Designed miniproteins, single chains, continued (2). Designs and how they scored, part 112

Each design is a single chain, and the fold is of that chain. pLDDT is the mean over its residues in the fold that is shown.

## One batch from the design tools (miniprotein)

Design m7884
Fold by ESMFold2-Fast:
Structure m7884 (fold): chain A 60 residues (1-60)
Amino acid sequence: SMIEMLRKIVATARERDAPQSVIDGLEALLAEAEENKDNEEKVREQLTRAMSLAAAVRDA
């Protein structure tokens, strides 16, 4: 599920010792997705933001 993908993104950021601000941001996006789990559009929006944040920190 998209929420499970979000959880994996958060876990990966922690394993890679990402900055705490990034981890906090990703956890906030995960919380928003879990609160809106019945709204696919809302969950997809949070996942897209999380993927962008993770990519920007890793590859930029």
Scores: mean pLDDT 79

Design m7885
Fold by ESMFold2-Fast:
Structure m7885 (fold): chain A 82 residues (1-82)
Amino acid sequence: RVKELLDKLREKAEKIKNPEVRKAILAAIEKLRELSEKIEFSDEILALLEEALKEEDPARVLQLLQQALRLAKKQLEEKKKE
């Protein structure tokens, strides 16, 4: 599920014309991939990834991925709580 969404987002990111935004989106996708190996993403995170896949504005895609990263990092920290 998550791997398929991230793979589709990577393919979409490669088509972005602005090199700085493309670089930032690809970096966010890689960090999300690493986090997905440590935690099972919540439905809220998955919804943000699906929204990013449908979004045509590269700046908005980046914002959605950054929001997903913040939630994923929070989920990882909560999982470490004994």
Scores: mean pLDDT 80

Design m7886
Fold by ESMFold2-Fast:
Structure m7886 (fold): chain A 100 residues (1-100)
Amino acid sequence: SNLEKAVELFKKMVEELVEKFKDKIPEEKLKALRDLAEQIAKDILENKYSVEEAERGMLLFYTKFMDALSASPEVSQEERDEAAKEFSKKFKEIVDILES
């Protein structure tokens, strides 16, 4: 289904972002971000979220992820801007699948 495909891409995006920043964000915060993403993925699939609800869940992850980057002194402004751009690009691809 489009929903399952979108969730698979979301989970892949989360793992790529977490891996990229694993040495700059505390492990406890990385675990919290992974746990949040897994909960969002489960909620989308098990509760059969609408497109709008699925998008809101993924954007909640984005907000928490960007908060973690901003709280880390080892993450530069350029790295934060690059992470936001990569999220926006991949999120657009996910939205295009959800709305198909």
Scores: mean pLDDT 87

Design m7887
Fold by ESMFold2-Fast:
Structure m7887 (fold): chain A 69 residues (1-69)
Amino acid sequence: AATVVEVLRRPPSREELEAILAKYPDAKTVEVLDPQANLLGTFPKDDVDGILELLRKAPLPVALLFRKE
């Protein structure tokens, strides 16, 4: 599948997020969804700081969608 999902039940550390992102080397963008599947933000995969900042404020659990586009 072109889209892969990771579900987070707690805010990750920077190191934990980098490890998750490293699992999907072909992904270009990460979409962050709230528990109701509302899109909270879309980030380049290398924008670790932007993803972390959103995850600190997001309701849990969040879903990360990895896209190749």
Scores: mean pLDDT 81

Design m7888
Fold by ESMFold2-Fast:
Structure m7888 (fold): chain A 110 residues (1-110)
Amino acid sequence: KEEEIKKILEEIEKQILNNDYSNFSEKIQELLKLSGKKLDIDKFEEEFAKILEQIKNISSQSLAIARLTALAILLGMSEEEAEEVIELVNEEKYEEALKLLKEIFLKLLT
């Protein structure tokens, strides 16, 4: 399952960097299914809203990364890790933000 999780995370990273959101929701659902975790939709929406308040420039890429960050928080990402991701997004360092999120998801899901 670790290799499957890595592949999905790499696909998500590539899609966001290419501004391609086809099947994005399906990829997230597959990732959650492999983790055995249930998504609390109400808590997800609350965390996503909190992250959006911290994002200075709203774009499709920053929104997608904000959604992944909210998901990672629900899976056990620390406040310090979340702050690092948000800082990278606000600097428009999307590739670095996605690489950090990928490492965090691997730690949380494997």
Scores: mean pLDDT 81

Design m7889
Fold by ESMFold2-Fast:
Structure m7889 (fold): chain A 73 residues (1-73)
Amino acid sequence: SALEEEIARLEEEIERLNKEIAEIDKQLQAALAAGNHEEARRLLREQMDLGARLVGLVSRKLSLRRELARLQA
């Protein structure tokens, strides 16, 4: 099913994005510990942008899963 394949691709993208967010969080904690406030602000903005993208992908996945459930009912 094309729908199931799209859901699988979204799950892979979400997993990759979660890993990227975790790496940015690690860098943010290091910048804060070092007192590098400019770098911390940059990383926080990057984390917020990635978080917004994650919300969009998760919302799309949930919508597609609901559609798949409806079609398989």
Scores: mean pLDDT 89

Design m7890
Fold by ESMFold2-Fast:
Structure m7890 (fold): chain A 60 residues (1-60)
Amino acid sequence: ELETKFELNNYSLSLDWDNPKEVEEYIKKLEEAKAASKDEYFKKELDARIKELKEEKEKL
């Protein structure tokens, strides 16, 4: 879980947040991490993040 969090965070830092295509790819990575995780807390954290990013992308 810590390794996955580190990789996702580093990936997000390299994203062009004004590019909806790159934001969509990041959302997909978060969804994959959520599906693979067995940690309920981590899943809830990822779910909240995914929802926020999807809403933000729609405003672009």
Scores: mean pLDDT 72

Design m7891
Fold by ESMFold2-Fast:
Structure m7891 (fold): chain A 61 residues (1-61)
Amino acid sequence: MSKEEVLAFGEMLARRLREQGKPELADRVLAKTRELVKENPEGVSSEELARAIAKVIREEQ
């Protein structure tokens, strides 16, 4: 995925999490997508993004 696609996905997921009353998790998801983009400016695979987000949700710390 491109940098713009990763950031757009993070924003969409964060919006849904805020609607579910989970603003802290939304902030962590946004931070993780920004970190992935910063570390991988050439792009991130959809599988890598999904795995990273799943890890944030499970560990939440």
Scores: mean pLDDT 78

Design m7892
Fold by ESMFold2-Fast:
Structure m7892 (fold): chain A 65 residues (1-65)
Amino acid sequence: SAAEEAAKQAQKMQEERDAQIARIRKHLEALREQAKATGDPSLVARRQRIEETLAEVLAQLAEFG
């Protein structure tokens, strides 16, 4: 049925989003380590931007879950 198709599509989208969130978290962790090691302000700024993007993604997921 259309409802079953929609449910399966929603599950696939959720798995894709979870994978994207995991990738962003790994990237943030790498940037934190680099910023800590180098003291480079450009890496701090990049980390903040990605953290803001992750917060937006999590907020969007919370609106639908």
Scores: mean pLDDT 76

Design m7893
Fold by ESMFold2-Fast:
Structure m7893 (fold): chain A 65 residues (1-65)
Amino acid sequence: SMMEEKRKRIEEVKAIVKAAGLVIEEKDGTVIITSTSPSVSAQLVGMAAAVELELIGLKAETRIL
């Protein structure tokens, strides 16, 4: 079902974000991806993840701590 595919994609994105050392949190229907590193690689991973989540209908944003 579309809901099962959506959950699977969210799980994959969450795994990639965590593997890259980023933090992922859901608050008030928005997915927040936070980087504790100012590195370009970390920022690109966060932005790519946010775009993927928005393509499947979620609201996402990236932050640097």
Scores: mean pLDDT 77

Design m7894
Fold by ESMFold2-Fast:
Order: C-alpha cells, then sequence, then structure tokens
Structure m7894 (fold): chain A 76 residues (1-76)
C-alpha cells in the first residue's frame, strides 16, 4: 500500500535500512505492481551495502515490466 511505501521511504531517509526493507517488502507483498515500492527496496539494499540483493530485486522488477533495465541499474 502507499502508506507502507511512505513508511519505507521515511526509514530509508533516516538510515534505518532494516526497517525500510521491511516496510517496502510488505508493501510489495500487498501490491507487487507498485513500482515505487520496487525502487525503494532496490535503494534500501544498495544503501545497506547489499549489492547482490539489490541486483536480485532489480532483476525481478525489470522481469515484471515495472521499471526499465537502465533505471534499475542506475539505482545500484
Amino acid sequence: SDDLVRLGTQYLQQGDYDSSIRYYTRSLQLDPNNARGWVGLIRSYTQAGDLDRARQVADQAVSLGLISRSTADSLI
């Protein structure tokens, strides 16, 4: 939901990557078509330093047609 994406964004801005990942992940479990949630999750893993996980999430979002490959790669 948009409320969960907003919470994920708030925690990401605070540097609380564990909470941002949790809220973005929950948002995508409820609405897997939410492109903002995918972007936020990729950014959260990237800022947490988990680049392998960031790439896995980016590949999934691209495979679902929700973001372009160039957009996904720019977030990592």
Scores: mean pLDDT 89

Design m7895
Fold by ESMFold2-Fast:
Structure m7895 (fold): chain A 88 residues (1-88)
Amino acid sequence: MKIDAGKAIEALRLAKEKYGDKITDEQFQAMAGAALEESGYAPKSTLPKATKEQADIGAEAFREAAKELGMSEEEIDTLVKGIRKAAE
């Protein structure tokens, strides 16, 4: 499936706005990188890893934001898996 990287980044930005007090900018960038790698866009980065708790919060916020932007459930599931991997 072709995942719209622009929409994915916008959804991550909206998720950060909703939960930014619990997730640092660097950790959000790491989650964005992991999500895009799962989608085949593979941005190269050495950003810090998020904690499991921060990744879980980010994944849920991302899911809500991505649904608001009209992303499909299949695209959302793929990107959420990438975000959760950022904690490992």
Scores: mean pLDDT 69

Design m7896
Fold by ESMFold2-Fast:
Structure m7896 (fold): chain A 71 residues (1-71)
Amino acid sequence: SLKEVYEEAARIAEKEGDKQVAAVGKLIAERGSKNVSNKELAEELGISQATATRNRRKLVEIMAKIVEERE
């Protein structure tokens, strides 16, 4: 499921020492498959929208690698 992929991506980010990317992944996993805006991520995590955008991009890149490794 998408939730499991977000949770796995968050675990990988945490292992890599990227705690903010891990927090973004956990928050999106908790809210389910709903579209969580970068503004909402910024407000919830106390970071700038630019930082939220960068962290979301990093999370998506980790998710892409997870999917790639399964094929």
Scores: mean pLDDT 79

Design m7897
Fold by ESMFold2-Fast:
Structure m7897 (fold): chain A 60 residues (1-60)
Amino acid sequence: STLAQQLAEELLFTEYARLRTLSEAEIFDLLRERAQGQASEEELRAAARTIKRVLEQLAS
């Protein structure tokens, strides 16, 4: 898994309630801050989209 995927999984397990209150753009910014330049912008955007999709599916 990429660093972006590992960070996304960690956030989903540790900060699920917070993530539900955030937009995709805010989730991207949070992932970018945690990655500290060690993941590509493309990977971080993909991870943010995946988080948002998972949250939407769980809210159904």
Scores: mean pLDDT 84

Design m7898
Fold by ESMFold2-Fast:
Structure m7898 (fold): chain A 75 residues (1-75)
Amino acid sequence: MKKYFILSNSEAVAEELEATLPSDAEIERIKVNSFDELVQKIEEIKKKYKTNPLVLRVTDRDGVLSAVVEVEVPE
């Protein structure tokens, strides 16, 4: 099963990103306050799943940080 993590310092951007993902996918939002925290959270996800997680998008623009990470959860 595919699971998506949305990491952002903006709730509005997180909502927009969630709307672009499949409605039947498992989605988890993670609030981050800095680029360093964004990177640390992505590394935590990589360690937790120990799979080849796909980082779909990373944006640092106009003070808005966002990332979308796709992982495969074993059934």
Scores: mean pLDDT 76

Design m7899
Fold by ESMFold2-Fast:
Structure m7899 (fold): chain A 110 residues (1-110)
Amino acid sequence: SAAEEARRRARIEATIQSMPDEQQRLMALTWREILESARKNDYEAGVARVAELLAQLSPQAIEQLLSSMKSAGYLTDEEVDRVLALTKDPSKLPQAARLMIESVKRYLEG
């Protein structure tokens, strides 16, 4: 439901707001782009934008975002591990972005 989705979104947004520095803004932009892309049938432009944002996030910010998405129910432990592995290779950032978007999309559509 829309109310259930809004509650899950609010948990991630609260985690982002707990960040004390410039990474908070980038995490907020990354989460917003993932969520907006997950709502669309065509999300190829979103994959590119999320990949660009992931390139600017610190490893700690990426881990915190993924942990929050897992806690909200959008990602499994296996998906978190896969995304983290992909983010270690700059050429794989679009694959990491796609996985994050598709996991949220699958959750919203399931």
Scores: mean pLDDT 83

Design m7900
Fold by ESMFold2-Fast:
Structure m7900 (fold): chain A 63 residues (1-63)
Amino acid sequence: MSIEEMSAQNKLILKESPTERRVASYYLMGGTQAQIAKLLGISVGTVSRIIRKLQERGILERR
């Protein structure tokens, strides 16, 4: 699976508000990207992408 294909799929997932909300909640609780990925059953790359999107939107602060 190419990185470009994974990136496109991650953009589609980011339109699903429940996934974004869960990632934000676990990140605010001090969860690592790997822990959040395991808890939600998604890739670490997807979690990283969602966290960056939320930081750019001002929902999450950069550590």
Scores: mean pLDDT 67

Design m7901
Fold by ESMFold2-Fast:
Structure m7901 (fold): chain A 63 residues (1-63)
Amino acid sequence: MKHEAAERGGNGAAARAAASGADKEGSQISGLMGYEIGLKGGNEEGVREGAELGGRLGQALAK
């Protein structure tokens, strides 16, 4: 299975969480969420949603 969409979702989510000031734990959680959503979506839209939702979730959990 190609993990390209999942990898992009995870990397995007982690980067967005870090840019928003999330700590390492928040960035890791964001990356995992982005990876899962990217896997399910499989497309560019899935990558975008994964990065956005994972980043927001990681930011909230980092508090």
Scores: mean pLDDT 62

Design m7902
Fold by ESMFold2-Fast:
Structure m7902 (fold): chain A 80 residues (1-80)
Amino acid sequence: DPAAVEALQARLARLREQSLALLQEINRQTEIINSKLAKMKTQEELKKLVNEIKPEVEKTRAQMDALSDEAEALRAQLSK
C-alpha cells in the first residue's frame, strides 16, 4: 500500500527531526549550565543549580524514552 509506506516515511522523517532537535536542545542546556557554573561563587549556589537541573534531566530522559519507543514501533511496522 503506497499510502501506508508514505505515512511510515513521514513518521521516520519526523522522528529524525525530533531526535536532532532534542540533541540540539541538550547541547544548548549544557552551555547554559556551564555558564551558570562559571558564575557561581558559593557552595549554596551549586546545590541550588543541582536541584534546579534534576527535573530538566528527568524530562529529557522521558523525551528520549518516548522517541526510542516510537522508533521501535516504526521498526516493527517496517519488519512486518
Scores: mean pLDDT 78

Design m7903
Fold by ESMFold2-Fast:
Structure m7903 (fold): chain A 67 residues (1-67)
Amino acid sequence: PSPKCDCGKEVTDWTHVGSSENLEDEFLYTVCKDCAIDFRTGKITKEEFFKRIGAERAEKLKNLPAS
């Protein structure tokens, strides 16, 4: 089953959030769209973003395909 985003939403539409501008710190997090938008626009801090998706969830997402 698809992991549930720690923001409380079921992740049915995965999207990638990561550093597209920084190749050295490039990473892809497969998260819900709302969390992705908040992070991309700077509405939330990186710390708050990680709190929402959770370190455990982020680790699991590394092993799952985006689709």
Scores: mean pLDDT 54

Design m7904
Fold by ESMFold2-Fast:
Structure m7904 (fold): chain A 79 residues (1-79)
Amino acid sequence: SEKQRIEIRLDAAEGVARIHAFVLLKSGVPKEEVIAKVLAILNRTVAEMEKTLNPQQQAYLRQLADQRKAALVDWVNAA
């Protein structure tokens, strides 16, 4: 389904963002800077995906992305 395609693409982007966060944290980069950089990665992916989606699909993508961003911020802060 289209929702599953959105989820798979967003899962891949989150995976990339988490790998980058891990590398930056291990290198001693401050958590606030890590959060800013990984949120920028997710925001760029969302913007690219929105170009091919209708308004209802965009709303679903944004809702999922907001949930993933919140979880990622919590994960970085817990490290």
Scores: mean pLDDT 86

Design m7905
Fold by ESMFold2-Fast:
Structure m7905 (fold): chain A 65 residues (1-65)
Amino acid sequence: ATAEEILALKAEAEKKGVLDRAAALAGRYAGLTAEQIRNATLEDLEALSEAQRRAIYAALKIATS
């Protein structure tokens, strides 16, 4: 998953009012804090490993579905 795709899902979670839940789930799967996910910039996401980006994407996708 790309950093841009993750930012799009994060924006969707925020609009749906589920950002806190989505960030907590993504943090648990990626080994990061919910705060790190909530405040992640494009540059922060690009600095993560491919495995961490995939974990965040999957968790955010589940939380927004």
Scores: mean pLDDT 82

Design m7906
Fold by ESMFold2-Fast:
Structure m7906 (fold): chain A 76 residues (1-76)
Amino acid sequence: SLEELYDKSIDDWFDALDPDGSGTITKEELKAWFEGVGAELTDEQIDALLARLDKDGSGTVTKEELKEAIDEFRKK
């Protein structure tokens, strides 16, 4: 199903960004992933993305925050 495919895709992507299994994505991990796919983002662009996803100001993104952001994007 689409929901099953969605969950697996997010899990795979999150696991790629969080290889140590901490359950969060740091600024460094996010930046390194974008560099790895040939998309060099500035620190300002990464900070803007984190500010949208990180509602508690921890400097990290949880899997739940990421799923909510993608769900909102898909509805628009």
Scores: mean pLDDT 65

Design m7907
Fold by ESMFold2-Fast:
Structure m7907 (fold): chain A 58 residues (1-58)
Amino acid sequence: MRTFEAEVESDADPETVGKEALSRALQLAAQEMEPGDEIVEVKVEAEGNKAKATVTVR
């Protein structure tokens, strides 16, 4: 298993910042994924103007 993580800080609402972090983490995962890999877990944590997204790949 591999994990891909992205953090974003923005002058936007927590939902928008969370979506941006998730988008970045998914792009990192897609770039590093090999044929047969699957996304098995996605976590997004938003805290004020910061968000952290973690994508786990099998």
Scores: mean pLDDT 79

Design m7908
Fold by ESMFold2-Fast:
Structure m7908 (fold): chain A 93 residues (1-93)
Amino acid sequence: SEGEELLEELLEKIKNSKSKKKYSLEEKLNAIAPLLLALRKRFGDSFIEENLPKILELLKNTNIDLEKIKEFMLEKSEELGDEHAVELLKKLK
């Protein structure tokens, strides 16, 4: 599934994009929110409901590089053709 492949790629970026700067869970969630909305719009609510616990667990346990994640999120939102998600990511400066 395209959605499963995109999600696995996001989870790998979260796992491998480590930073010395610590962010709150809220800041991490806000950084990935545009892609989660794009995935929800394209693949449905059940796709997000099934996968959200895995995402939350990784975000809680990983010191994430938000700048690397934002870049990844922008690229994937553009690939999904969600112009609204792309616009939101560009405004998160």
Scores: mean pLDDT 70

Design m7909
Fold by ESMFold2-Fast:
Structure m7909 (fold): chain A 108 residues (1-108)
Amino acid sequence: MDREVLASMYEISSGVALISARVAERRGDSRLAALSRQLSDTFRQLSDAILNGDTDEAQKLVVQAGDLAVESYRRAAQAGIISQAQSDQLVQQSRENVKKQQELLKKL
């Protein structure tokens, strides 16, 4: 995979997380908004680390983004935005995506 393509995908993910933060804020969920903003910042840092060739930093940021996503899905279920079953599915998908992203970073 091209480094620039992978970095661009994380920039898109950062933008999506920022939109999610705005929606959570409008709903009055300050905790979910804060988690989504942290996730957005982490994806931007991950994009920068990839472009700079800092694979060790990128590996740490992938794990951090995964942990923030898990917390966000659990919070969304607690807030009634998604069901507990949907949260459990998204948590599992997030864990699998972290492993796949770690494998992609090793090939850069």
Scores: mean pLDDT 86

Design m7910
Fold by ESMFold2-Fast:
Structure m7910 (fold): chain A 58 residues (1-58)
Amino acid sequence: LEAQVKAIAEKYGYAFSGDAEGALRRVGVTQEAFLAAVEGMLSAGQEIDLGGLRLTRK
């Protein structure tokens, strides 16, 4: 999961910090749905601060 979130972050020019596994546990969805939601938010220019996961624009 962390490697996949980092790859999406790098693709869209975001800095990764924190706990991707903790964020997934907090939202209670499948890993596939979580990764799709992350990619959708970053492609729309949104930042993420969720369950100890932070993805911020560089």
Scores: mean pLDDT 82

Design m7911
Fold by ESMFold2-Fast:
Structure m7911 (fold): chain A 82 residues (1-82)
Amino acid sequence: SLVEELREEFARKAVEILKKLKPNITEEQLEKIRELILQGKNDELREFLKNELKLSDEQVEEFFKEMERIEREMVRKYILES
């Protein structure tokens, strides 16, 4: 499914951003984040980033702002290519 492919690409980009913010992030934490993104569980993802990764509120908001930008670009490309 194209939607599943877009979600996987979105999850990949999210993981890259988080590795830059937290270079010591574990593979288990990255796998959990990928799962939450693929399931569209944004509230649970926000809680995980704050509680497990100890990101500040500012870092979490910047992350979601960047992810929203990426999603808009991906959706725009999909619409233009469809």
Scores: mean pLDDT 80

Design m7912
Fold by ESMFold2-Fast:
Formats: structure tokens, sequence, C-alpha cells
Structure m7912 (fold): chain A 86 residues (1-86)
């Protein structure tokens, strides 16, 4: 298999890094960042559940779904950071 645990860990680490970098650039606590982090981690959990329990996917499809989610999360953090920095 693709190593679903490795893909999950990489995306979780990305979410943590994006959160920490955004918080550092803002220099203050932002509830909107905490909420986005929670939503991103929930999306990752939902994707893992989908692949393991609902629809066992092939390697290509699994990689594509993780890549799509990664891009979505990166874009959402970028947009939120731009809004909060004004």
Amino acid sequence: GVGLDILAEELENLIRTLYEEAEKRLGKKAPELDELRRQALQRLRDLIHYITEVNPLGNVQTLQLFEDLKKEIEQRFKELEEKLLK
C-alpha cells in the first residue's frame, strides 16, 4: 500500500507548521486560526476514515486525495492569514 500512516503524518505536520507560522506572523492569538486548524485536522480524520472504512482506494487515488486536501489546506491558511494581516 501507499503507507497511509505516512501520508497522514505528513499532512498533520503540515497543518501544525502552517498554524505555527501563521500565529508567529500575526504575533497574537486568533480564534479563526484555532478553528481552521481544528477543521483541517477533522478533514484529515474524515479522509482517513473514508479510505479505511468506506471506500478502500488504490494507491493512485489515495495519493490524489491527499494531494487535493493538502492544496485545499494550504490555500485556506493563506487566505485566512491574508485577511487577518489586512
Scores: mean pLDDT 83

Design m7913
Fold by ESMFold2-Fast:
Structure m7913 (fold): chain A 90 residues (1-90)
Amino acid sequence: SPLVDALDTAVRRIRALLDDPSLSPRQLRDGVIADLEGLVLLFEGEGREDYAQRLRAEIERLRASPDEDAPAEAQRVIATLEEIRKELLA
């Protein structure tokens, strides 16, 4: 599934951001937001507006969080993407 493949790619990219010690918390947060924005466009393109709205809510939560919480929020986003992946395969 293109959406499952996109979720797997986003999870790998977010994990790579978490593993990069050269990134500031702001750069980590902004990178996670960019990956989520890409997923929103893909889910909208596939007519999955409920998942697109859920991903938009994750972006809003990240934008409201302080930069210092970026590692914890990135881990939470990974868990959310893994739950969406599970739902798509059910």
Scores: mean pLDDT 90

Design m7914
Fold by ESMFold2-Fast:
Structure m7914 (fold): chain A 90 residues (1-90)
Amino acid sequence: DKFIKSGKYLDAAAIYESLARIAKANGDLDLARKYALKAADAVKKYYESKGNEKEAHYRAGRVLEELGLYEEATDHYTQAALLDIKEALS
């Protein structure tokens, strides 16, 4: 069931975000980056499972930004903005 699976994505995202923050606080920037990317991917999959691609990119970008991955966050925000413009023009 996609609903059960999407709930597991949010649980995974929360765990990976916490692990990324802990790794960053400990100075393990490689591990922090690895977990940050996993957290963002899990958040993106959750919102994609609900058919909301714009929110998926926006929420993934927010996770990456809060974890200090500004370039990857900017890529996601750009995709969210492009989807927002597309919706406004439709």
Scores: mean pLDDT 83

Design m7915
Fold by ESMFold2-Fast:
Structure m7915 (fold): chain A 79 residues (1-79)
Amino acid sequence: MEEVVVLDDVAKKLAETLGETRTSFSLSEFFELLGKYIKKKIEENKNKTPVFTAPDGKVFNSVEDLISYLFSHTTSVLV
């Protein structure tokens, strides 16, 4: 049985920014997607004061807060 992560409207926007059209992912696929998004945000801030923006426009001063926020917009189900 595989754990599947279902995205709400905020998390769907994250997937959309990376060219993904699916609304559900395996847990491992979601971690890879999240990692790509975080890497993109780190690269955007490499020569600036670090400001991490969520897909809905919410702003965080740490990557950990951004990750926690993004996880709060997902639901895990067993399939």
Scores: mean pLDDT 75

Design m7916
Fold by ESMFold2-Fast:
Structure m7916 (fold): chain A 65 residues (1-65)
Amino acid sequence: VEEKKEEITKLLEKIKTASEEEQKELLKEIGKISGISAESIERNIQTYGIENTEEYLKRHLELQA
């Protein structure tokens, strides 16, 4: 669980500076780790911002464990 949380943090940091094409690949990777679709993650970032989305994803991983 902690390894997945750390990887999500790294991927979200990369999204901040990534191109549109790179962002799509990063969102897919976060989706594979979290079990949440890339589209849902993107929508959460657009609605709540990256910081709140990171917290949501980490809590989701804890509930899955």
Scores: mean pLDDT 79

Design m7917
Fold by ESMFold2-Fast:
Structure m7917 (fold): chain A 69 residues (1-69)
Amino acid sequence: EYDEAVKRARELIEKLKSMGTPQAKELAERLERLIDAYEAARKAGNPDAVQRVLEKIRELIEEAEKLLS
């Protein structure tokens, strides 16, 4: 479900903030902005925008996981 990627992104944000590096903080902020955009798109009832934001969230999740590995 759509919630799965957002839930994973929230978990990664916590881990990135715990690292305390500028690179990790930047990725955490980018993920937070995308989650905000996702919630806004859902409230607006715009399925195309929801899909586009989810794709960007998935890309940043992969970047964050690579940084944390």
Scores: mean pLDDT 82

Design m7918
Fold by ESMFold2-Fast:
Formats: sequence, C-alpha cells, structure tokens
Structure m7918 (fold): chain A 92 residues (1-92)
Amino acid sequence: MEVRLAILAVAPDGSLRLLKEVEMTLEEAERLLRLSGGTEPTEEQLALAAKYGKVIAARELDKNSLGAQGVLKGYGVKPEEGETVLLVIIEA
C-alpha cells in the first residue's frame, strides 16, 4: 500500500509547518514511526494534520532518540529552535 509520510514541524504555538513529504510503502512508513521512539500526538495536532489528507497513524518524534536524529538527518530536515517534529502517515 502506497502512503505519504509528512514530516511536520510543530511550533510553540501549536501550528504545523510541512518540512518534507515522501511517498513510500505503509510498511516503510510504520518502521520510521517505530524508529522515531515517538509519543502519541495531541488531538489538536491530529486535527491540524488532517488538512494534509486522511491520517492513518502519527507520532511525535523523540528528539533525543538516535533513530529520530537519523530520520531527520536522512531527509535533510531540521526543526527551528523550540519546535518539535510530528511524523504523519497519510493515505495516498
């Protein structure tokens, strides 16, 4: 199953900014979410992410995780100071 992985910056005010969108298989996207060591996103974050499409799964990235650092570096994305990162799997 083809999906889109959206990598979103979460600003201190709760607003979302799209850093990167990548098409991949659902299995690959789910592996990246597991590797992130992330937590469940808030209801507000999920509602905002829905503007990008039908959300299948989402995780807030653990910025202290080596796996999360590898994902960010691999996609060439860096959040600004005070931002966190949300990984969202969206139906294609």
Scores: mean pLDDT 80

Design m7919
Fold by ESMFold2-Fast:
Structure m7919 (fold): chain A 86 residues (1-86)
Amino acid sequence: MIEKIEEASDVVERLNEAAKAALEEGGLRAAFVTLAASYDAATLVAEGDLEGAIEEVERALRAAEEEGAERAAEILRELIEELREL
């Protein structure tokens, strides 16, 4: 339980970093989608639903790619790989 909460906290930190990167790159929609995904993805990780968490991060990644927010997209891809290894 404690380890899953720690993993969920790390997911929130990484998604906040991606959202900030998207804002700096002018990807306003990507930033909002990523911020919305932060709560949902963290909750799913805490519940052990890694597939659901990955789907939420993948939605944020699609928004980042559509807006050309390359730094945000890189952070989101790294997070997806990390979640797949859990």
Scores: mean pLDDT 80

